Designed miniproteins, single chains. Designs and how they scored, part 71

Each design is a single chain, and the fold is of that chain. pLDDT is the mean over its residues in the fold that is shown.

## One batch from the design tools (miniprotein)

Design m2448
Fold by ESMFold2-Fast:
Structure m2448 (fold): chain A 120 residues (1-120)
Amino acid sequence: MVVLTQSGGGTFAEGSSVTLTATASQPIDLLVLLAWYRQAPGQPRELLTFAGGEVAPLMPERLRGRVSSSFDAAASTATLTLTDLELSDTAVYTFTITGFVGDELVTATGPGVTVTVVPA
């Protein structure tokens, strides 16, 4: 069973940056897709970034240039970076990975990490 560990949450000043990470407990032999989600207080869950196979990363237009994501297959670590933080970035950030371990298709979802943005 693949377990995801997420880190990098906390309380951050408006205008600062944060890097969130998610690490898989074992290597994924073939990556199918990865996705970062956010859920702000009182709001629905929103897809932030998506990557997999031959599909280019997807990102909401309003976040373009402030949000970036990467995946290091050798370290089995996904990274999400938020720059120029806004109060509206206050949310729980959750990572999901789908891929093959041997012949088995697995999907793992992290526990989420809370980012709280406060006025500077």
Scores: mean pLDDT 77

Design m2449
Fold by ESMFold2-Fast:
Structure m2449 (fold): chain A 100 residues (1-100)
Amino acid sequence: SALEELAKIVKELYKQGKEKYEELLASASEEAKEEGERLAAELRAAARAGDLERMEAIAREALEKIEELIKEGNYADALAIADAILRAQAELFQEELAKE
């Protein structure tokens, strides 16, 4: 799934060192950070509604944007979007574990 592909990208970047990850993330544009937060918020809303089709559509939109930014050499903005989506996924997983 698109979500699994996003998780792999973020994990590989994190393995290269926390400082390198944080430095790249800090250099991301405000527009990319806002876009990542928008997609993350939409993903949370879809997940809480049980809308699996909408979740997959949001993950696909995020992946397409990340791929476009990577092609442009804009790794910082790509990382910002990927990081926001992964954090939203982790939060949703923790919410499900807390219920049962």
Scores: mean pLDDT 78

Design m2450
Fold by ESMFold2-Fast:
Structure m2450 (fold): chain A 73 residues (1-73)
Amino acid sequence: EAEALLRAGSAAFDAGDYEAAVAHYEAAIAAAAPGSRVRVRALLNLAKAYEALGDLERAEEARRRAEEEARLL
């Protein structure tokens, strides 16, 4: 379930395991419907995880995707 994967990603992020957080957030995005609130939240959290890893380019791409998805809400 997309919400459960989002929660797992947040737990990994809080534990400082940013690589695991990225994997869970990507799984949540894949499981969530396009334009859903869960997908937008997963994309925003993916951006934060990439930012924590120092991958600013992927963080910005995730934010851009979140903005596009949010327009469908």
Scores: mean pLDDT 86

Design m2451
Fold by ESMFold2-Fast:
Structure m2451 (fold): chain A 80 residues (1-80)
Amino acid sequence: MSEEDFEAEVYLALGEIYHAIAKLALERGDPLDEVIETYKKAIELYRKAIELSTDPQLRAEAERNLKEVEDFLKKLEEEK
């Protein structure tokens, strides 16, 4: 594993953590604005993972997670 791939894995893991936090916050009925901000943080982290990744599998995982968050965030903002 290269240092870039290690950093990409760290960003992917952080993105997954923020994604999980946002989902839990939404399920608990936390303020929608705060939930949206947490999802946006996950998006930023997944984008970083994609940018740094030289591993096709790691990049594909980050891209799949990014798309899931982006699609869900669009739907969530429509429910404001």
Scores: mean pLDDT 83

Design m2452
Fold by ESMFold2-Fast:
Structure m2452 (fold): chain A 79 residues (1-79)
Amino acid sequence: PVVVRLNVTESGDAPPKDVRDELLERAGDAASRAPSAEEAAEAAQKTLLSQPFVESAKVTAREVPEGLALDVEITYKAK
């Protein structure tokens, strides 16, 4: 599926914007390579959780006429 929207909610000790943008890009790319909306959400969530600075992540995927919308909730680890 094509990821056309990323709605991101962040909390905790966020890393610099460049690091966050790269992480979100990788999560979106992983989701776009998945065969279904459910698997896209799982792929994005696993990508986020693979980072040592992420405490928790939740991703839900919604099908929209243009493609896939991801709602992303990230909690970063305290420093």
Scores: mean pLDDT 81

Design m2453
Fold by ESMFold2-Fast:
Structure m2453 (fold): chain A 80 residues (1-80)
Amino acid sequence: VEEARRWAEERLAAAAPEDDETRALALAALARAAAREGDADRALALFREALALAARAHPELADELAAEEPAAEEALRAEA
């Protein structure tokens, strides 16, 4: 989890402002890390931001990320 977060943060910091694909992938990785930590609200917010960027850069990437959004909601429900 920590390595994934660090990788995502480094990629996001290094990405060019116009590189929506790299930013989308980095945000998706941060969303997965948040979901593993049990922060489903943050994970959903990050997934939605990643989906918006992915849709601009590459529509197929947006479809793949959309499939992961329900998992974050299920994690929150399981903790209750």
Scores: mean pLDDT 66

Design m2454
Fold by ESMFold2-Fast:
Structure m2454 (fold): chain A 61 residues (1-61)
Amino acid sequence: GPEEERLARLAAEGLATLLTSGFPEAAAVALVRKDVGPHLPEALLEEAIARGRALAAERLA
């Protein structure tokens, strides 16, 4: 629903911020999974993580 979509977007942005701030990828992903995982379907969580990685890569280009 809309709240899950909003949370997925926030998770992606949060992951991108952690990665661009120099956090190790494994630790950043683990933090996002721990914080947001209980509140999102697995498919949306995996999409948010992939999007966060892509956003970080684009910002560091």
Scores: mean pLDDT 86

Design m2455
Fold by ESMFold2-Fast:
Structure m2455 (fold): chain A 88 residues (1-88)
Amino acid sequence: MTEERVERLKEIARKQRELAEKAPEDPEAQKKARELSEEAKRILDELDEETREKAYREIAEEEMEERGAPEEVRREFEEALAEYEAEK
């Protein structure tokens, strides 16, 4: 179950990246990205701290490989994780 949720978060991250690259100004793409963000938040709320950190790390690794911008990607995910933890 936990591994399935981590894989779903990775899938959501990939889909959000695709939408941002192909149609950043498209209202339908923006709506889909928001729906994916809401789904990701629900999944994250169900995970323990260690599993959330693992998911963020694995997503960041995929993003760094795909985008070729490891410093920017790492910063984005560190900020996102810190913000999520602060909101708990």
Scores: mean pLDDT 71

Design m2456
Fold by ESMFold2-Fast:
Structure m2456 (fold): chain A 100 residues (1-100)
Amino acid sequence: STREEYIAEARAKIDEIAKEAAEAFKKKYGEKVSEEDYELLLEFFRELAERLLEAIEAGFTDEKALRLEHLEEAIRRAEELGSPTVVEFFRRLKEEIERR
């Protein structure tokens, strides 16, 4: 189906999308973003995109709940790895999403 074709193309582009998002963050925060922080952000955006695509395939539409659950996991991982800049970014993003 057209939907299956779209999902397949989107999956193939997940790495590109994740890299663009992580690079935008690095440009905004500059020298506060380490190489380890950049890799953590790439993984976060890649995992989020995969999770959203899986939810779309399953007919799930509550994107807010999915984004919040993924952010909570990402915050825990960033805290464990000692990435304070990334922790601050994820916490601010979570607060912004929760306000909507």
Scores: mean pLDDT 72

Design m2457
Fold by ESMFold2-Fast:
Structure m2457 (fold): chain A 98 residues (1-98)
Amino acid sequence: ENIAVAYLNLGDIYFKEGNLDLARESYEKALELASSPEIIAKAYLGLAKIAVKEGNKDKAIEYLLKARDVILKSDDAKNISEELKNELVSLQSEISKL
């Protein structure tokens, strides 16, 4: 999980730099190593943000729905959903502009 968090952080850094390929690789690596619903949901949201940047509405929706599904199935949904809910709403708004 600590390694998955490190890859999630790397994904965020590469995304901010505009390096979408390295951001995607880092988020995918976070998903591969993550066992926590929170980390899995955050990685899917990262992939959705990349899809938005690429103008790929279908992929952005796909990753957004995967993040939402992980949150809804989690026993910790009440704790993680409030933090991630604002990002879900923000991404839904950005996807609607594609």
Scores: mean pLDDT 80

Design m2458
Fold by ESMFold2-Fast:
Structure m2458 (fold): chain A 66 residues (1-66)
Amino acid sequence: REELYEAAREAIRRVAKERGVSLTDEQIDELARQVVEDIERGGLPADPATVEALARMALADWLREQ
């Protein structure tokens, strides 16, 4: 689980950088938690591809709420 959180944080940081979005460490951690929760609740595989896809979706949703 902790390894999955770290992978999610890295994915969020990478996607945010690609989109030119500045996030605090707290915001990165919160979005990473959402990714991990979606994987666990949805019974999804913890593949790098799935983590990246969910990270992109989480960031997009977060930006829409701002």
Scores: mean pLDDT 79

Design m2459
Fold by ESMFold2-Fast:
Parts: sequence; structure tokens; C-alpha cells
Structure m2459 (fold): chain A 74 residues (1-74)
Amino acid sequence: MKKISKEDIEKAYEKIRELRKQAKTPEDFVKALRELYEKSENPEAVRIAEMVLILEEEYGIDRDEAIDKILKNL
């Protein structure tokens, strides 16, 4: 199994967050996120970063806490 570092997740998170800010519609964001998955050398880090964004925005969990929760449950 490839070991995913917190740094890899943070880098993917920043890219996803930027794509979300640039998206004009939910459909545009989904398309951009899909392209990020396809072009990424580490799609697992992108998947974790997407979960971090969801936890932060929908559940109000801090980024660091969200990363730690996800990594502990992998």
C-alpha cells in the first residue's frame, strides 16, 4: 500500500479548494474535480482531500482535525 503523507493531502486540498472557488456551478466543480483525479499522480490523496473539504464545509471540522480523522480511519 502506498503511504499517503499529510503533506500530500494538504497539497491536494489546496488544489481542490482553488477549483471550488473558481467553479461557477456545481457541475463545473464536479468536472474540474474529475479532471484533477485523472491527472493526479496520487488520486488517493485527492480523494482524502475531497473528504477533508466536505468535513470542513458541511460539518465545521477544522482542516487539521479532518485530515487526522480520515488518516486514522484508513
Scores: mean pLDDT 77

Design m2460
Fold by ESMFold2-Fast:
Structure m2460 (fold): chain A 91 residues (1-91)
Amino acid sequence: EAKKKLKEAAEKAKWAAENVDKLTLADADELRKLVSEASKELGKIDKDLAGKVSTKASEAYASILRGDDLAQAQKALKETAELLEEAYEKL
């Protein structure tokens, strides 16, 4: 289950990074929910990695809501996707 949630979250984060200029609040909320679910499952296996994923995703979400720096939002989304992919490969 953790792997499935990590994959779904990683795919959404990667899409969001590639489409940061098209992100809606609904897309941002969906990504936050997917990452939260993935991080919760990952936390049962690796608390440190789950913490890193949650922190980076929160940073990305805050950047999207702020809306003043799309480049920063894109970078944070890319880093979130990379961490989720790393977690997926380690499980």
Scores: mean pLDDT 81

Design m2461
Fold by ESMFold2-Fast:
Structure m2461 (fold): chain A 72 residues (1-72)
Amino acid sequence: MELDVSKIKDPRVKELAEKGKEAYEKGDYETALKYLEDAAVLAINRNDVESAKIVFEWLKAKFPEIKVSEVP
């Protein structure tokens, strides 16, 4: 599954998701996970359910064993 940042409408959530995608492509999975978690948390806090779902779906596809502790 590929992260389609064009579907993310909140510019701040999009910025964090793009940084996460770039880190993932460079093989820095810890940094990628951190930016993607930050993007998902920000989307939830801003009531942007659609952007949050996009980020969570990509996180689940790429990091299926990771539990996002800050997002219930």
Scores: mean pLDDT 73

Design m2462
Fold by ESMFold2-Fast:
Structure m2462 (fold): chain A 63 residues (1-63)
Amino acid sequence: MKIVHKSNPKAKDYGEIVEERKITKEELEKFDGEIIYPASPLERTVIEERLKLGEEIDVLILK
């Protein structure tokens, strides 16, 4: 899944990957940026279930 920081569409590096990391459910709930899930409802369900089990999810942080 993707997370967007307070990105400026006019920045030269708009949409570039700033960081790749794992996040917990608690970190995701406290994130004040835009959260982009995979387009597939099935993949989104898998992510949500893994977070409920206390697992970390791989994320791409975008500018």
Scores: mean pLDDT 71

Design m2463
Fold by ESMFold2-Fast:
Structure m2463 (fold): chain A 66 residues (1-66)
Amino acid sequence: MIKEYEGKRTIKNGKEGDSFYLVRGILVGPGEILDIRFVKILKKSKNKKKDEERANYLKKIQEEEE
């Protein structure tokens, strides 16, 4: 599931539940931290499974838009 999020300077998506936040065109996966002010990912997920889930959700979003 992808959620559009606008909030704090730092977005923390660390709770379980396969949700991604779309922040200023950047997809933030579970367990990742994005600094909105610098538009940088401060902490990456160490879970390769979450990387695969991210790729799957990106594909679904593209299919839903097209």
Scores: mean pLDDT 53

Design m2464
Fold by ESMFold2-Fast:
Structure m2464 (fold): chain A 90 residues (1-90)
Amino acid sequence: MTLTEFLARLIHLPVEELSEEEKLQARILYYASQGYSVREVAEAAGVSQSTVSNLIKRWGFKDYEDARRAARTLFEVYPKLREKAEEIVA
C-alpha cells in the first residue's frame, strides 16, 4: 500500500474498520510526527527498527528524517488525520 492509499483509508474509515497493520502504521506515523527517533518509534510501536525503515522506504521517503518532517506537516495541515492517529495511539 502506498502512503497516499494508506492516508486515504486512515482519513475515510472509522478506527474499527482499520486492520491491525494499518493501526500500526498510524502509530508509527504519529510517533514520527512527535519528533521521535527511528529507535524511539520502534520501541513505542513495539516493532523492530528495520520494520520502521522498510515502511518509510515503501512510502517513498529518502530517509527517516524526510518521513519525520512529512509526518509533522501532514498532522499540522490535516486535523482529521491527527485526531484519527491520536485515537489509535490512546
Scores: mean pLDDT 84

Design m2465
Fold by ESMFold2-Fast:
Structure m2465 (fold): chain A 83 residues (1-83)
Amino acid sequence: SALAALEAAVARVLAQATNEEGKELLREGLRLIREAARTGDLEAFREGVGLMSMGVGLNRADVSDADYRALGEAARALAEELS
């Protein structure tokens, strides 16, 4: 599923991340996105994506370009599925 692909992409980013604030933002963002996927709450989805974007931004120097792009593509695919 698109959600499973996003969870896998987040796990790869977290494995590379060293900024603890950014890691917490990524985890909280994913939590909100999981809730949004269950409830259809698009506002929670947007908030989750915002937190996830900040979290990966704080870790951008540590994350490979491939995994950064994969995270963005997985989030976009899930957004299309929820729309």
Scores: mean pLDDT 88

Design m2466
Fold by ESMFold2-Fast:
Structure m2466 (fold): chain A 96 residues (1-96)
Amino acid sequence: MVELTPEMRELLRKLAEAAEYFASLETDPKKQEEYRQDAEFLRSLAEREGPLTPEELERVKKVADKLIEWASQFDSDFAKYVKELAEELKARLDAA
């Protein structure tokens, strides 16, 4: 089980905000819903107490990978920032 550090919780909160922002820009209803679900999941993890389960850890890594892929569609400082946040979260989870 992976215990969430304060730094990991902050990364989860920032990535949830990024996913919500991408949902606001997306015109495809299916992708909008996917972004919203990912944002809610990340925010819920950042706010709860206790360690990540194996299923939650797998889902967090999948969401981070999706955010990296989505950010790669945009040529902006914000997209680069989101990619860096997601990569940092993955690195911290792998080190835990």
Scores: mean pLDDT 82

Design m2467
Fold by ESMFold2-Fast:
Structure m2467 (fold): chain A 68 residues (1-68)
Amino acid sequence: STIELVAEREIKEAVEKAEELLREAGRDVLSGEEARKVVPTLTAPEVTLEEVKEAIRAHAERELAKVL
């Protein structure tokens, strides 16, 4: 569906932004502040890229559930 396609695009863009931040910083871990620029609901002081990806997917699933 259109909603699913939009969610996939948003997830991809958010993941790419997280990877860009890590590349610019030269490290494998995002600070909580950096992660919140991609996923505002993250509150941990440090997060890995995999944790950011999981948070993005969980957010997309919650938004889809609200519409369905």
Scores: mean pLDDT 64

Design m2468
Fold by ESMFold2-Fast:
Structure m2468 (fold): chain A 78 residues (1-78)
Amino acid sequence: MKKYTKTFENQTVREILEWIAKELGVPLSKLTFTSGLDLDKIIPHYEIKDMTPLEALKELIKMLGGEVPEDLEQQLTS
């Protein structure tokens, strides 16, 4: 999987997840189901540095106080 460096400024959680969903090739609904995040929350600054989209998803969940499922990768690829 390709690594990315990308900065998001004043984007909603939904907008960040839409980018991750596109790069993973999965529907946004799959990410919203697995993450349980508040989609309308605005993130003032979020930077990914040399991360895969899956790593970026895990980091976003952790930053927002969520729990990363152990089988997250399996849920996204099954």
Scores: mean pLDDT 76

Design m2469
Fold by ESMFold2-Fast:
Structure m2469 (fold): chain A 97 residues (1-97)
Amino acid sequence: SELKKLAQELEDELIRMSAAEIARAVGDPEAEARIAEETERMIRLLEKAAELLEEKDPEAAERLRELAERLRRDPRDLKTAEEAVQLLKEAAEEEEK
């Protein structure tokens, strides 16, 4: 399933975002650039997920776009990233039934 692959990519990206936030906490001078880069990757993945879901689950697609927009405003919002991962995992499971 394409959605399963994308859910795994989002989960891996959430781990990288968390690592960048830890780097910031310990004073890594490159941490803010890493946070920006990882957040941009997450946003692109969310936009791809929304496109894939647009015809089958337009409500989930719209929710993913809202979460992407929240991350554009606050790149450090790991809770929004977690919500996106969970939403896509649920959509991928629905395809398997």
Scores: mean pLDDT 83

Design m2470
Fold by ESMFold2-Fast:
Structure m2470 (fold): chain A 89 residues (1-89)
Amino acid sequence: SMQDQLYQQILDLVQRFADQVKKKYPELTELLDKWLENLRFELEHNPDDLRGIRDLVESMASFIKKKYPELKEEVDKLLFEVRELLDQA
């Protein structure tokens, strides 16, 4: 379905971002894997909760920007792309 395609795109974007962050900061692996697990669960079980999905991504992004301000540009790009996809859902 179109919704499944959009949600797969969101998951793929967040996964790609997480993989890049883990490459630079391997100590974040467990935290990022847990956040990806939570996002995957919400997309699968609560796909109509667009606000909840947005809040999960924004919470992760906010934490990373505070802890690693050098990643601000990469985080802002992720948030822009995810928001565009959610607005199409």
Scores: mean pLDDT 82

Design m2471
Fold by ESMFold2-Fast:
Structure m2471 (fold): chain A 86 residues (1-86)
Amino acid sequence: SASIQELNEAIGVTLMGIGAVILGELAIRTGNRELAEEAIRVGELAIKRSDELLSTTTSDEAKALAERGKRLGEEGIRLGREALEK
């Protein structure tokens, strides 16, 4: 039960990171500033939630998902920043 909850939280963080990347890629393709700003916001939230989960979880599976979510969040921020430079 508790481990399933941790996995659900870790999956949520991973999906949030994926969303940040998609928003960032769309911002680059369209030049839409609001999508770029949203990519940065969602990416920062993915990193924050990932760091919170990593500080408390003992599950290797949850750690792997949280680390992935953090990396994807960082990528989304980079893409969003790139879009804002165009």
Scores: mean pLDDT 89

Design m2472
Fold by ESMFold2-Fast:
Structure m2472 (fold): chain A 76 residues (1-76)
Amino acid sequence: SLEKKAKEAGKNLLESAKKAKVKLVLKEYHGKRTNKTGLLLEEEPIDPSASKEELEKIEKENEKIAEEIAEWLKKE
């Protein structure tokens, strides 16, 4: 189902972000060919010296982004 695939994609994105130690960022972009607005996912490296509190905050932000992507996938 589309819902199951969207949820799995979000979970896989979080797992990959944890392994790569990156912060996820969602940006809006304009498609040149389709003349439509879409979402662009970017990755920013996490500071290796980041505190446990900072890492937990980044993880929660990544979870929100993964959830937003999952919702977007359900609509498309």
Scores: mean pLDDT 75

Design m2473
Fold by ESMFold2-Fast:
Structure m2473 (fold): chain A 83 residues (1-83)
Amino acid sequence: SAAEKEKKLKDIWYGVQLGMAKAFDPEFFEKNKEEAEKIFKPTPLSEEYFEKTKPIFEEISKKPPEEQAEELRKLHEKLLKEL
């Protein structure tokens, strides 16, 4: 159903957003993780996409800013095509 698809997409993108946050600012992420989890409980699907995307974002975070923007755009486009 449309509602089930929407819920899955929200869980996926939530996991992706957490992966990016952890990779680019791990200290800020850890400080805010417990409070965020009180509001938005992790799901198996959000955890899956967090674990899948976190190392990719970590590699992107090591690149120069101009290259980071390009790589983030490519990753976003790739994820949209896979979903």
Scores: mean pLDDT 80

Design m2474
Fold by ESMFold2-Fast:
Structure m2474 (fold): chain A 84 residues (1-84)
Amino acid sequence: SELEEREKQLREEARKLGETGADYLASIDPEAAEAVRRLMEAALASKNLTAETILGLVQHAIELAKKGDIERVRALAEAVERTV
């Protein structure tokens, strides 16, 4: 109940954060925006990650993308995709 509500809220926060970050990046580097969206969708699709971990991964991906480290964002997405 309360725990399930918190998990749902955090997953919604992660999606909103990822979408907002990707939208911001799309005007600067569409490739960075796509990498962030890929990471977000992979993390949200995972049944093995907590919502807290997903939120942290999305936050980290946005920071890496802002620094131009798109290769690390893609590597994170691939790693998440492999754990499911």
Scores: mean pLDDT 85

Design m2475
Fold by ESMFold2-Fast:
Structure m2475 (fold): chain A 68 residues (1-68)
Amino acid sequence: MEEFEKLKEEAERVIDELHRRITEAQKAGRGDEVLALSRVVSELREAIKNNDPEKVKEAIERGRELLA
């Protein structure tokens, strides 16, 4: 329970960072980046909704890769 709560907090931080990058990518006309970032946000939100720790962790890793 406590571990999943921490994982959700990390996921929310990643979502916030992805939203910032989406805004920057939109301003720069990087449509492919916007789509890739938006897909990961959707994956994170769905994994959280489904209470799936493994899926949340996988989506966090994808988000971190895109933010690097």
Scores: mean pLDDT 83

Design m2476
Fold by ESMFold2-Fast:
Structure m2476 (fold): chain A 63 residues (1-63)
Amino acid sequence: SRREIAVRLARASLESMAATGEARYDPSASDDELIEEFTRRVSELLTSAVDAALEREEERLKR
């Protein structure tokens, strides 16, 4: 199901981020809490990536 995929993705991502000190991972957290925290982190990363992409495209358009 979509929920199972989301939970697995959230858990793996948060655990990886916690290993590098970028996030807190609570192994006792509920599935909903994991999805919420993962969504928050992904939104932050996407905003940063979009800003970088826009800057590159702006430089291209100057040519």
Scores: mean pLDDT 76

Design m2477
Fold by ESMFold2-Fast:
Structure m2477 (fold): chain A 103 residues (1-103)
Amino acid sequence: GAATDRVFARIQAGADVVLDEPEEQRERLLKAAKENGAKIAVAGELTDEQLDRVLEAIKTGKKYAESRLPYSSPEQREAALRVLQAAVDEYGLDAIVVNPPAP
C-alpha cells in the first residue's frame, strides 16, 4: 500500500530512521534510535506491545519485523512479513513495522 511504498522508498534512499504517521510516538522513537545509532522504519501508529518490541530492538539489537495491515489472506500476510524480514537483513534495520494509518 501507499504507506509501505513510502517507507521502502525512504529506506532505499538511505534513511536511517523512517517514521510515517507515528505522531504520538515519533519523539520517543526518534530519541531512542538516535541515542543508540539504530535504524528503524515505522509506518502507522504502534500498539503498546509493538512500541515495546521496537524499543527493545533499538536497545538490544534483537531484530523485529511486524505488520498489522488488513491482508486479504494468510498467504498474503506471510508473503508481506517475508518482505519486511528481507528488508531488515538487506538494509541493516533493527526494526520495521507497517501498521494501518491512524483513524
Scores: mean pLDDT 79

Design m2478
Fold by ESMFold2-Fast:
Structure m2478 (fold): chain A 63 residues (1-63)
Amino acid sequence: SMEEELKRQKEKEKEYLINAIVMLLRRLGADKETIEKVREELKKMSIDELKQRYDELRAQLAA
């Protein structure tokens, strides 16, 4: 259905940001268990929220 297509598109858009955030979390020393828990939380976030989260983590790596 059209609603299912829209959900799939949004999931794919979020996938790139979630993967980028997970990479930054690994760089900050997050373990596998922490990453799995955070992934579930990130899936509930909007694209704008994910961008903000990415910027915050990137700033932590630069500090």
Scores: mean pLDDT 81

Design m2479
Fold by ESMFold2-Fast:
Structure m2479 (fold): chain A 98 residues (1-98)
Amino acid sequence: DSLILRRQEEAKNNHRIISDILTDIDKKYNDTLKTVRQLQAQGAPRSVIVDVVNDTISYIQSQGNQAVALATPTMQPYIQDYIQRLIDDLESYLKTVL
């Protein structure tokens, strides 16, 4: 049945796109942590660190919303929870910046 095959290919493609987005989010999160640690070690102003972290939060939110839109209803809460944990971690980090 060509209709069933098309729906299966679409679901497979969506799963791949979601996996790619989540991988990109994880990479961006880890790259940001390395960048802000380096900036702190160099004595960068708090405003510079805040801007870097806020840019990453915006990126994670935007990419995460795209992943949620492609996800099944069963997957959506897990993706939302993952994204929110990363954002909460970054916001908590900002509270420790002098």
Scores: mean pLDDT 86

Design m2480
Fold by ESMFold2-Fast:
Structure m2480 (fold): chain A 90 residues (1-90)
Amino acid sequence: PAAISAEEAAAAIERGRAALDRDAAHLPEEALEEAKRHLALAAEALAAGDAEAAARHFAEAARVVLLALGVPEEEARRLAEEMRRRFVAA
């Protein structure tokens, strides 16, 4: 089990933003903006010391992207929940 420090969590959010910018041409604009909004909220929650809120927003950004890429809703939700658990895992 990997402990995710605040530094690692912040790095994960930044990597998520970089990935959205890199893959922007493959995503609908509305999905791209919604995912970016959730990553911004995750960064704000992390800065406020709310790791659970940061994890929820990070996972929601991932869910939005997966749905936009055609991943089925149940699978997207499952993968997002897995990301959320890993984000808060000590």
Scores: mean pLDDT 79

Design m2481
Fold by ESMFold2-Fast:
Structure m2481 (fold): chain A 90 residues (1-90)
Amino acid sequence: SAANAQLQALIAEIEAFVAELRARLAAARAGTPIPVTEAIGMLLRAIGFGIDLDLLVAKHPDADPALVARARALVEEAIRLARELLSLSV
């Protein structure tokens, strides 16, 4: 379905972003933090994925609930990682 295709594309995008956040967080913990402005940008992007997911689900309420749950878990992970990265920013 178009909904499941869009949801799968969103999942792939969030997974790539989570990988980037993990890499930057590892670098910050190793002594190479990012500027606070960049960390804020990453947090806003993570929140933006949550908004995109909510809009997609509102438009397609019959979307696969397992894919919706997976996307929601990834959004929560991205927000958590982005908040931690922000706490370590300079």
Scores: mean pLDDT 91

